Designed miniproteins, single chains, continued (2). Designs and how they scored, part 55

Each design is a single chain, and the fold is of that chain. pLDDT is the mean over its residues in the fold that is shown.

## One batch from the design tools (miniprotein)

Design m5890
Fold by ESMFold2-Fast:
Structure m5890 (fold): chain A 76 residues (1-76)
Amino acid sequence: MEEWQKTLKELAEKFGIEFEELPKTKREFAEQFATIARLLGVPYSVGALLRIPPEKWLPLLLESLSAGRVLPVPRR
């Protein structure tokens, strides 16, 4: 469970997105991920995320951010 969370965190950090705390369960991670995505303008539902393998959540979010409005640019 922690392996995919670590991979997602590493990719998110590379694009300037940071996870504050690692959740204990997949559901908690989905809730946290959905909340962050919604704040970035990408409304994912927790139920939808739970139907998708966690390793696909970050790629989908990045595609949505690129197509939507916010482009992940390195902060200086």
Scores: mean pLDDT 62

Design m5891
Fold by ESMFold2-Fast:
Structure m5891 (fold): chain A 68 residues (1-68)
Amino acid sequence: MSPQQQMQKILRDAANKLLEAKTEEEMQKIKEEAVKELEKLGFSPEQIAQARATLDDMVTARKLELEE
């Protein structure tokens, strides 16, 4: 599997878990676990920053759905 496919899979898995998350604490845990997996796979700091931005957007979207 290519590095791009590995990152996409991790982000997709995180997105699926976020759909089931009910609290901000749970959402933050999902985000940090995804980042930790990317770090373990040896992604660069720049790639981790891009993934973190995507995960932050996903958390924000889920939080807005739960607050309305």
Scores: mean pLDDT 81

Design m5892
Fold by ESMFold2-Fast:
Structure m5892 (fold): chain A 77 residues (1-77)
Amino acid sequence: MSEKEKEAERLKEELKRLVAELQRIESDPALMADPEARARAGELVGRIQELLAELKELEKLSDEELEALAQEILEEV
């Protein structure tokens, strides 16, 4: 496995973790009522977008391929 492949796998694992945390916050009405939890959800959205941009550059993905990957990650969490 190349260093590039290892980095891509690491980014995907981090994305799955962040998406799972975001979904947990958004699915819980008590957390959505908490200003700190809502602030965390905003941070997670920003971080997810950053990681997707890094993965797109690393693997030279098209916009369509990136959207397909994002959908795959959402389905896995």
Scores: mean pLDDT 78

Design m5893
Fold by ESMFold2-Fast:
Structure m5893 (fold): chain A 64 residues (1-64)
Amino acid sequence: MAPASEEEVRAAAEAARRGGLEAGSPQGATTIGNAAVHDVRAAGGSEEGVRLVEEAGREAAQAQ
């Protein structure tokens, strides 16, 4: 698999945020965020990209 592009990383972060907010629980939001982080890392995303996705998931969990 080619390394994740900046656009793909940004899309993953937005998907994690949206999914987390729709999860209806902090635990559900955390699970979605962790899965997104794993996918970005597996795709060869940068540490900056991984952090962006982690922060999106964390924000969604805190908003519950």
Scores: mean pLDDT 74

Design m5894
Fold by ESMFold2-Fast:
Structure m5894 (fold): chain A 87 residues (1-87)
Amino acid sequence: SMMAENERLAEGLIESLERLIAYGKELLSDKSTSSEELKAAAERYRDAIAQAREVLSSLDISEDLRERLEKKLAEVEKLVAELEKKA
């Protein structure tokens, strides 16, 4: 069903956001990461957040899944701020 397909898409987005969080934390912990690399990562992550929010606004998914996705988006937004601050 379309709802089941939307739920799978939302779970895939959560997994993608978790991978971004893991990679962003690696960039923040690596003393060799350049200011240019940090800025580029922050820009890519902002684009990913914008795309994910657009998809979320169009998805008919469970309230629980929506809350989980919003929580992950907030975590990525915090990470973007940390990347920009370090850059």
Scores: mean pLDDT 84

Design m5895
Fold by ESMFold2-Fast:
Structure m5895 (fold): chain A 68 residues (1-68)
Amino acid sequence: SMEELREIAEELLEELTKGLSEEEKARVRTYVDDLIRKGEILTREQMEAAVRTIVEMERARAAARAAA
């Protein structure tokens, strides 16, 4: 269900977004929620893969921003 997927997303986001700013965490959460609403994430495994990928992209962006 969408509710179950959101709970999985929140747990993963809490673990994987450590060290990101509140704005960066909010951006990741918004992107993940959008994918769920569009039906692009339908399973737990797809959720885990998507969250990890999005977080890695935000970490790379944060590192580039910190180096500026």
Scores: mean pLDDT 78

Design m5896
Fold by ESMFold2-Fast:
Structure m5896 (fold): chain A 70 residues (1-70)
Amino acid sequence: SKAEEALRERVREMLDADPTVYPSVVEALEHSKKLVREAAEELRPHFDPGEVRRVEERMLAQLDALRAQA
């Protein structure tokens, strides 16, 4: 979806701008979750809110699954 493409691109831009080296995978994943939430808030006015919410929930669930394995 266009909302998924836009959200993934915005998160990528935020990560590319972040010079931080995280000491653990858990800390890196928690930071990524924060960026997903911030990107979703920025995109809500420009896309269908329900679509943005579904993409946000999916991305957060994927990050939570990775955190459980860390």
Scores: mean pLDDT 82

Design m5897
Fold by ESMFold2-Fast:
Structure m5897 (fold): chain A 115 residues (1-115)
Amino acid sequence: SPLLEEVEKIIAEIKSLLYEILNKNLTDDQFLEKVEKIVELARKAYEILKQLDVNDPRVKELAGELKTLLDAVLTLIDRRKPRFTPEQQARLDRLKSELEEIKKEVDELIEKGNA
């Protein structure tokens, strides 16, 4: 399916961004830019997955991978202790809220497939 291939590409891009966060000495602004891109990509993946058959094993697998990656990003955010400006902290707080919202929607999609 072209839509499943698109989700696979998005998941690979999120993995690449996570690798950069883990392995590069990023500035706080660079870190926030990578997290913003992950939020954008995760939302696109969710919007595709929600249009597909939730009973398809491949859809379930990709939703599970997306959930795992979102958990990893949230863990990295919590482990990073930079000296953020108030503006950077507000930006991070918005991104964290968006990630938690996408994760909740992905969790609900997985639950529908299990019902």
Scores: mean pLDDT 88

Design m5898
Fold by ESMFold2-Fast:
Structure m5898 (fold): chain A 81 residues (1-81)
Amino acid sequence: MRSSLEAVREDVAFAQANPEEYRAQVERGVANLRKLGVPEEVIEEYRALREKMIAGEATEADLRRLAALEQELLLRVMAEL
């Protein structure tokens, strides 16, 4: 948990320093999630959490939710292999 939160906080710093590149990465991720059949509701939550990171408005609860969601999505992607 601590190391995951540290990694996400580093991602927040990167997103704030490089917002355009970070948005481009998020949109590439969203396109892949749509190809995998991830529900739009989940994709919208993912995009909203990433935008909060760019704005520097992400709470600890937001960062924990993003980490949990990314783990769920990673497991789904691996199941499709």
Scores: mean pLDDT 74

Design m5899
Fold by ESMFold2-Fast:
Structure m5899 (fold): chain A 76 residues (1-76)
Amino acid sequence: HLEELKEKLVKRLEQLKVPKSEIEKLKKAIESLKDMDEYLNALSVATGRGSYPVPELNPNQKIVAETIKKLIKEED
């Protein structure tokens, strides 16, 4: 699950011509996530679509959330 998600996000960032250093940072962050729930928590924070309190994000989840926020912003 996370592996496929990582590949899709990396491909999207490459299409947007995001620097390789930022893409590598995201890859490492996703690889460091324990499970899909950590990703979904980061996604909820990034999108503001939480119906329950989200716990404080760990550093890897924060990297994922900030990357998703940037992608949302570019869809002007």
Scores: mean pLDDT 72

Design m5900
Fold by ESMFold2-Fast:
Structure m5900 (fold): chain A 94 residues (1-94)
Amino acid sequence: SEIEELLAEIREELEEARRAKTVEELSKELNEIMELVGKLLSKLPEEEAQRYEHEILGELARIYTAARRGDEEAKERAIEELDELVEQAAELAK
């Protein structure tokens, strides 16, 4: 399934974001996640796609901000929230 493949790729990039040692490495991973999420959300109705995009962008911003502050706990919580949002969007896209 294309949706299952996208979900797997997003989860791989989330793991890379979790392991990123620099803000520069993290930015690369977050950009990749954003691209993959865009592909996933393109399969949803417009209203649902916009809602998930807003929430996901919020969590991406939290991951970046937490990493810049060296707050590993806040970074991990934002990654967990992002994973949950992506899983919900993937289920709706099926």
Scores: mean pLDDT 88

Design m5901
Fold by ESMFold2-Fast:
Structure m5901 (fold): chain A 56 residues (1-56)
Amino acid sequence: AEAAARAAARDALVALGVSRREAQAALDSPERGEELALSLPREDVDAIIQRARAAA
């Protein structure tokens, strides 16, 4: 289930214009994920979290 959640989060980040490398780095590192989340609009962060939870 966690792998599906990570895939959904990556796809959502790519859909927002984040590069695949940046999205993967954010998912592999909590610190990178936090930095990216702080740079995105809150509505986009909430949508990614909802998609990841729905996929889990």
Scores: mean pLDDT 74

Design m5902
Fold by ESMFold2-Fast:
Structure m5902 (fold): chain A 105 residues (1-105)
Amino acid sequence: AAAARAAALRARLEAVADEAVELAKAQGLSEAEAGRLAAERLAEEFADTDPALAEAARRLLAGAEALAALEAAGTTEEEKLTPEQRALIETGLRGQAEIAELLAA
């Protein structure tokens, strides 16, 4: 049943996200770095069990890495983003949407 799969995936996503947040707190990392760690952990956790979720998490990771790099550079001005950085952030947003769709199924 799709609902049972969605519930199981949600529980695993919550556990992985909680672990990443606690790790980020322990290391004194920023919100952008916490997001990167969560996306990386999700991609690793589901690589062998749910390839679609792992692929969506890899897209989210690309966007999170771009945001962390911008934070480290001290700029968040959209007009100063390179086309490459904008594409990575958009890829991350697409990954987030794909994860939400997988959870809704």
Scores: mean pLDDT 73

Design m5903
Fold by ESMFold2-Fast:
Structure m5903 (fold): chain A 68 residues (1-68)
Amino acid sequence: PKEVSREVANGIVGSLTPLGSTPEFRSLPIVGVARLVNGAPVEEATAGLAPEDVPLAVRFAEETRRAI
């Protein structure tokens, strides 16, 4: 759910502030990225994103997962 995911997203992004502050990623929905990190399907986690932004969200999630 959005509320739980937002709390998780804050923790994840807070641990990797450089990535969360990157101009490329700053416009992405952090909640969606947190869902990707937690293993949600790309189609579900990136619902509502433009197709062009989906690869960026996936990259952000992968970089977050590798750092943890």
Scores: mean pLDDT 62

Design m5904
Fold by ESMFold2-Fast:
Structure m5904 (fold): chain A 86 residues (1-86)
Amino acid sequence: MEELVAEMVAKAREALAQREEILAAAAEEAPASVREEVLALVEEALELFEEAVRAWEAGAPVEEVLALLEEGLRKLAEAGALIAAA
C-alpha cells in the first residue's frame, strides 16, 4: 500500500509541475458553457494533490494521503464528465 501511494504521490508531483499546462489544456478542451466549472474543478483537484504531497512529506498516515489523492482524482473525473456532457 505505501509503495502504491508513493507512486500516486510521484504522479501528483508531476501534475503539480505541469499545473499551467493542465489548466491551459482544460481551458482549450472545455466548451464555453462549462469552462468556469471545469477550471474550478481542475484547480480544486490540483490543490488536493498539493495537500496530499505536503501530507506525505510531513509523514501523515497513508490513508489520509490516499483520501486526498482520491478526492482530487474524483474532481478531475467530474471535470471530464462536464466536458463530455456539454
Scores: mean pLDDT 85

Design m5905
Fold by ESMFold2-Fast:
Structure m5905 (fold): chain A 89 residues (1-89)
Amino acid sequence: GLDALGEELRREAERRLEEARRHMTPSQVVAVEVAIDLELALFDQALAEIRRLYVEEGKSFEEILEELRRRGLELPEEEQRRVKAALEA
């Protein structure tokens, strides 16, 4: 479900950051940390809205994507596919 997807994304972020620390300068690592933090914050907000619209309001996946676009929470296509899979699981 969506909670499992959220945990998967956090684990992926931790792996990306560890890889960055191994091969990048401190300044580059800070840039990666900032980018990851912004991505995760946006994703957490989007997942909360998706849960509300899907579970509480019974909206279709397409209606949810349109509402997210209107709220400035549009997800990239890859993340949209992962969310759809998580909702169907």
Scores: mean pLDDT 81

Design m5906
Fold by ESMFold2-Fast:
Structure m5906 (fold): chain A 73 residues (1-73)
Amino acid sequence: SREAELLARLSALASEISKLILQGAISSEEGEKLYQLLDDAYAAIQAGNLDEAEALLDELEKEVEKIKARAAA
């Protein structure tokens, strides 16, 4: 289902964020923003607002990719 796919995306992103924190690649400010996006996406999934959840996960993925690109420089 779409809900299951979004939950899988959220779980994968949460794991990736945890790895970036352990690597020291995320600032405290960035970490707070990413966790807020994770919380908002989870709340949207729980409310059945799947379009909002998808948009929030897309934003989260974009922010994570920026951090990864910076860490690889």
Scores: mean pLDDT 86

Design m5907
Fold by ESMFold2-Fast:
Structure m5907 (fold): chain A 75 residues (1-75)
Amino acid sequence: MDEEELRRVEEQVEEIRERTGLSELELERAAVGLPLSPEARRRLEEAGVSEEELQELMSRLEALRLAAAVQRALE
């Protein structure tokens, strides 16, 4: 089960959010593969995180959350 993976990815995203101060909207944009604002990209670069890395983490987080929600809805 992907529960440990979900927790690990959530922790990574939380650390990035705390370090960069990115808004919830910017994180949601990354989750759907939309480009971040130039200011958000600068904050990520200062924190040593790439836009691509954040997008991959957010996409994985959303996929894992969706899988968990679907599993819960089945029964």
Scores: mean pLDDT 78

Design m5908
Fold by ESMFold2-Fast:
Structure m5908 (fold): chain A 100 residues (1-100)
Amino acid sequence: MEEAKKVIEEALEKIEKILLEEFPDDEEVKQFLEKMRKGFEEMFKKKVSLEELILYFGIAGQEAIDFARNVKKASEEVIKKLEEVRKESLEKLREILKKS
């Protein structure tokens, strides 16, 4: 679980950096990122299974992509960066699950 938490925390930092670099001082982006971080803090407190945590991360990562594309009208380069973070992080989480 600690290894999975680290992967998710690193993914959240990458998503935050991508969105804040593209949309500096955007309050809607900051609120979205705060809500996303709080959601994961609650999941970590609930002692959910690794499978549930991976599912939740997959959904939250897709919500971040959808927010960037549909709400913020981000460039395709930004969307691609978010998709790569989600994909790579999910691959790492699935490898952790296989070892558990």
Scores: mean pLDDT 86

Design m5909
Fold by ESMFold2-Fast:
Structure m5909 (fold): chain A 62 residues (1-62)
Amino acid sequence: MMDDIKKSLLDQADDLDRRAGDVADRASELGPVSSDDLGRQVRQLQGLVDQADDLRKRADDI
């Protein structure tokens, strides 16, 4: 039972990493952005990374 929860958390973290990669790839392809757009992209990427790290930490605690 705990192993299933741990796997689910790791799978969710991997999904967040893929989404962060997609956001970064999209940003690089679109070219130059405004400072406001850059701020939003940075906050979005940081949020995804922080969520993935939290999920991995929770999985490690199991």
Scores: mean pLDDT 77

Design m5910
Fold by ESMFold2-Fast:
Structure m5910 (fold): chain A 57 residues (1-57)
Amino acid sequence: KKYSKEQIKNALLIWGKKNDVEFSDEEIEAMSEALANDEEKQKEFEESIPEAVKEAE
């Protein structure tokens, strides 16, 4: 499945809150943009933090 840039941003924010990690707005933007253009990387991202991706849906 292909995730939107917005879903990836939300997943990163959810994961950061749960793990006490603060991402900058610039880091969130850069990471979400890179992942949105690579379906293979999106799959690896979901496998790494599946609970946060699920909550971002």
Scores: mean pLDDT 72

Design m5911
Fold by ESMFold2-Fast:
Structure m5911 (fold): chain A 79 residues (1-79)
Amino acid sequence: MEELEKQVKHLKELAEKNIEEARDLPPTKRRAVLKAAINGAEIFELLAKDNPKVVEESRKLKEEYQRKLDEFDAEAAAA
């Protein structure tokens, strides 16, 4: 149980780092990094079906990354 909780935290840290590092990449690659982060959270939700805390955290991460993607698309549309 604790191992999956630590893995979700590690996923969050890696996703946030990848998103930050991608800020200087072309828009298509930045969007791909955000989509990869969303997919990672979805996979963790599926793998952690027996751990409600990890499922909830994975859903929150997916929602957060989806908001970032929506904000990115809104900014791109406004340009």
Scores: mean pLDDT 79

Design m5912
Fold by ESMFold2-Fast:
Structure m5912 (fold): chain A 70 residues (1-70)
Amino acid sequence: MKETKIIVNTKGLTKEQIDEIYEKLLKAIDRMKARGLLTDEQAEQAKNDIKEGYKKVLEGEDFIEITIKK
């Protein structure tokens, strides 16, 4: 299976900037799904990755990793 990994670097960003990135990433996934670029299952998985990544960044990690399985 081909996988696409997207890594968003959050190092040195403020919480406000991280919150903005989180919202923009969720909206980007919704737009990709609406355009038929992602299946419903791929969009749900990507959103779960974004939510988990956001939680980990608030706990001290410097990146959000999103995996899209094709």
Scores: mean pLDDT 81

Design m5913
Fold by ESMFold2-Fast:
Structure m5913 (fold): chain A 85 residues (1-85)
Amino acid sequence: GDAELERLLAEARRLYEETLRLVRELMERGTGQELLRAIADALRAIGLLEDVELAVRRGDVEGAQRYVEEMRRLLEEVRERLRSL
């Protein structure tokens, strides 16, 4: 069964949505360099979600797990930066 891949894809989508929500808040509250970082974070989130979707299509559980872990780290980094504003 592809149950693990389905769970990883669902988690990736949730991480993506939450990351973009917080990035929008950073873009609204940040200026200059913080705004540029927020844009870079949005691009990273898009790329990581695409990487997870590709890994899932290929049946690559290890690749999907790795990209989801990178998405979790990105979300934590974005949360910490937002709390510091």
Scores: mean pLDDT 86

Design m5914
Fold by ESMFold2-Fast:
Structure m5914 (fold): chain A 69 residues (1-69)
Amino acid sequence: MKLLEVTVHPDFVGQVEALVKSNGGELVSRERVGDLYRLTYRVPSSVAEEVLEKLKSIMPGGGSVELIE
């Protein structure tokens, strides 16, 4: 498993969670950071890079996404 951290505007939280869950990921933590959410997921290593790229495509104007480990 890999840890994936997503900082995203509330409008995109539903899309982020749906995408991660459909790829076998699970939510580890959710934290509000100002106007954004910091979501930490555990995802299968085999799909981590694909999930990362798809998450980048749904957040064109804001937020960040990265693999932590």
Scores: mean pLDDT 78

Design m5915
Fold by ESMFold2-Fast:
Structure m5915 (fold): chain A 90 residues (1-90)
Amino acid sequence: SMEEVKEYVDALIETLNTQMKTLKEFVNKYGSEEDKKKVEEIEKKVEEIIKTMQEMVEKGASLEEIMKVINPKLEEIREKMDEVVDKINS
């Protein structure tokens, strides 16, 4: 249902916001100024993903249609987050 799609997307947005908060706190404590800039770039991409999900929900897209568009973008973001963490831990 439309309500179930919205609830799922809202939960995913909350998860992404929590992951970004954790990454920002980690980089603020242990990262360089360059690492902070990379996190700002990741944050902008996360904001674009959230906007895309919200627009698709408003247009009545199914969860399958939303996740088909969003999953590749989420994978890219996770890889970029891991790269930042790995660099700081090296």
Scores: mean pLDDT 89

Design m5916
Fold by ESMFold2-Fast:
Structure m5916 (fold): chain A 90 residues (1-90)
Amino acid sequence: MDYVELDLPSQSKGETKLIIEGATPEMVTYIASLVGSSATELREALIKAMGNDSFLNYNKIIVNDEYVVTNVEELLKHVKTSEITVYAKK
């Protein structure tokens, strides 16, 4: 699918944009498969996919192209909607 960066501002109503630096396609697909769930289920999914919350100490997740997530609780704080768009950076 094509990327529409200009159509996705820092926050679209009802949507949250996640950019994962150094993510493999498998990681992005796994996280995206859980998008549309509650923030609580997203947290559990991220911990399972990444082995534990220490993943966030080594990989960067950027929320709405502006905020770098430092831990899972910060991720949940910024993910206020069930609709999440996930992008992988090379």
Scores: mean pLDDT 55

Design m5917
Fold by ESMFold2-Fast:
Structure m5917 (fold): chain A 93 residues (1-93)
Amino acid sequence: ADATRQRFQANLEAAEQLKKEKPELFEKVMELIEEDEGRGANKAALLVKELTGDANKGSQIGGGAAVYYGQKKIEKEREQKLKEEELKKELEE
């Protein structure tokens, strides 16, 4: 639904903002997300809260980082499928 997509987009934008302002913190956030997706988001939110003093911003960035991770995973799957389709097409020509 559009409302859910808009919320995910807002969270993603918060993560992108962190990446621009504090790239080292963003890398640490992404590391936590990648190690333990469900609990990693909560750990990332806590880290941002402790460093910024803003629990809401922490939750937003943690959620956004999880969305960003998911998007990159989908992109990798799409690239793999495209490579397989291109290879199959070349073999059939």
Scores: mean pLDDT 72

Design m5918
Fold by ESMFold2-Fast:
Structure m5918 (fold): chain A 83 residues (1-83)
Amino acid sequence: MDLEAMARTVSEVHGGRAVALVTVRTKESSGGKILPPQEVLVVAPDRSVSEEELMELAKELAMKLFGYKDVSDLEIEIVGVWR
């Protein structure tokens, strides 16, 4: 699936907001459970949101969606941003 194309479509639908495609990877944590890389679309409150703010939103969303208890269990990388 082309998640970049999906991110662009979401950006158009949410007109006036930044959209980031973010890859979330799990580090080896207590219990040795490693999840496959997950791709997440982050919709910011507006277009002027910085990459740092998008990273914080991505961490919060990943914690909520995947039930991680500690951000240190995550490696997060911004793949692309659409404004």
Scores: mean pLDDT 69

Design m5919
Fold by ESMFold2-Fast:
Formats: C-alpha cells, structure tokens, sequence
Structure m5919 (fold): chain A 83 residues (1-83)
C-alpha cells in the first residue's frame, strides 16, 4: 500500500467520523481531499496536494476554516514521517 493510499484511507475515516459527529460539510471536504490525493501520480505529489490544501491561501473555498485546522493537526505527522 502506498503512502497516498494510506492518506486517502485516513481522510475517508475522518470523513466518516465527521458524519457521525453531525458535520456533513466537513465530511464532504475530507472525501474531496481523499479523491484528490488518490488522483496524484505518486506519494510526493500527494504530500504536495495536502500541504497546498492546508495552506491559508489554498483555493478550496467551500471548506470551513476548522477543516483546515483539523487536517493540519492530523496530517502533519504523516507528512513529516514521509519526508
């Protein structure tokens, strides 16, 4: 299993947890990011996508600020471990 597959699996887990917590908007954001990560050609591109997404200037306009904060906290250790 590649790192991008693990990242996508984790993001889908977070989406299901958000749905269970009653936050469908956050869940949709996690699903969308998982699909983008899986579309990457390799793990390095997947890491770049995640890093760009959690940047304050990233163009994912419909996701709440809390989504970016949660992703930054949860995915930063995974990104660092790969680097």
Amino acid sequence: MTLKELMAMRLRQLAKEAEAAGDPALARGYYALADRVLAAENDEQAIAIVREYISPTHSLRNDPEAYRAALREQLAPLAAAYT
Scores: mean pLDDT 66

Design m5920
Fold by ESMFold2-Fast:
Structure m5920 (fold): chain A 65 residues (1-65)
Amino acid sequence: SSNKEQLLAKLNKEKEELKEQIKRYETSDAALVEALKRQIAQVENQIELIKKNNDEKRHQAMLKG
């Protein structure tokens, strides 16, 4: 597997772990929940950037063959 596939798997796992933390603290620590939501947004932005870069590489490969 490519390094990008491994990175995507790691980021998706981190996002799910952050969601589980939100569920644990959603009634007890509003400040922590807001910080965790910001981390999820950052992780989602990284996932989208990696996906867009993969699509561009596929497009470039098709233009060469």
Scores: mean pLDDT 78

Design m5921
Fold by ESMFold2-Fast:
Structure m5921 (fold): chain A 70 residues (1-70)
Amino acid sequence: SSTIQQNLAALSAAGRALRAGDLAAAKAHLETLDPQYAEYRDAAIAALDAGDVAAAERHLREASIQALNQ
């Protein structure tokens, strides 16, 4: 399993990719998240597959808040 730092880096990279409009890169970074973030990961990927970038951003924010508050 990845460390908390690796998950934070993946969430950060996914967020940067979303802001750049690179949905494929964002999805790839989300797929590297540990199972403890599966709920946020799966919801964000589903939102991206639906073209709902705003929903994906909300799920990324929630995952980041969880990671930072552990």
Scores: mean pLDDT 82

Design m5922
Fold by ESMFold2-Fast:
Structure m5922 (fold): chain A 110 residues (1-110)
Amino acid sequence: MKVKEEELSDEEVKELLERLILRLVREAEEKGDEELRELASILQLLLNYVFGPDEDTLKILEAVAKKKGLPSVEDLIQKYLDKITKILEERERYEEIAAVKKLTKKFLEL
């Protein structure tokens, strides 16, 4: 099912992404998948920052980007959200893809 980012409210984006994060964390623990756990953690940090901007969350994102050898938080977002989008496309989770894209757009508008 194909959903446009503009059709999702902020509350719907939060709800979809919070459920996605919980599912990804659970799956990562059940499979021992450290990459999936890291994707869930980055998505949680982005969700927290976009809907409750604070300097501490931004500093954590900057530190993660630096640790990964990336030049900016925007590069971190692009790399990890592209990975999560690919996983969601393979699972036909189009509403969650729309929510991730809307979160990315909101971050870039801050």
Scores: mean pLDDT 79

Design m5923
Fold by ESMFold2-Fast:
Structure m5923 (fold): chain A 64 residues (1-64)
Amino acid sequence: GKLIVRDLSNLSVEEAREIARRLVREEGLPGVSLGAASPEDEPQARAAAEEAARAAEEKRRAAA
């Protein structure tokens, strides 16, 4: 299904990482860096996943 960027702000670090990896793999986005697995890096991991989702959406819009 389509990933909603706003939903990423409520995800755990693990969920955010899985979504980012899926977007990079399936959409072919080059190099998205995710933060460490610690609770202190959770906002950074979520931000990286949100950026990946945004980039994937832009790619889909450009391809359409």
Scores: mean pLDDT 57

Design m5924
Fold by ESMFold2-Fast:
Structure m5924 (fold): chain A 84 residues (1-84)
Amino acid sequence: GKEEALKYLQELAELAEKSDSPYRDAIAGTAREMIEAIEKGDEVKAANLYTALGLLAVADEFYDPEFAKKVRELLSKAIKAYEK
């Protein structure tokens, strides 16, 4: 449900903030914006931010593939929880 989705996005933001990735601030910021969009019920904005996070993870894969994989795993868990 929504609470599980918010938990995974919070874990994603915190993981990003603790990383040395060049995309750290962009990934963390976008995840926190997605949390706010979900809390406000802005499904269109949440969907757009999901796409943005996915693209940031793809970009990061060439610099930090382990971090990018973890971001994608948390994002996947968040969207699956949100859709249920």
Scores: mean pLDDT 83

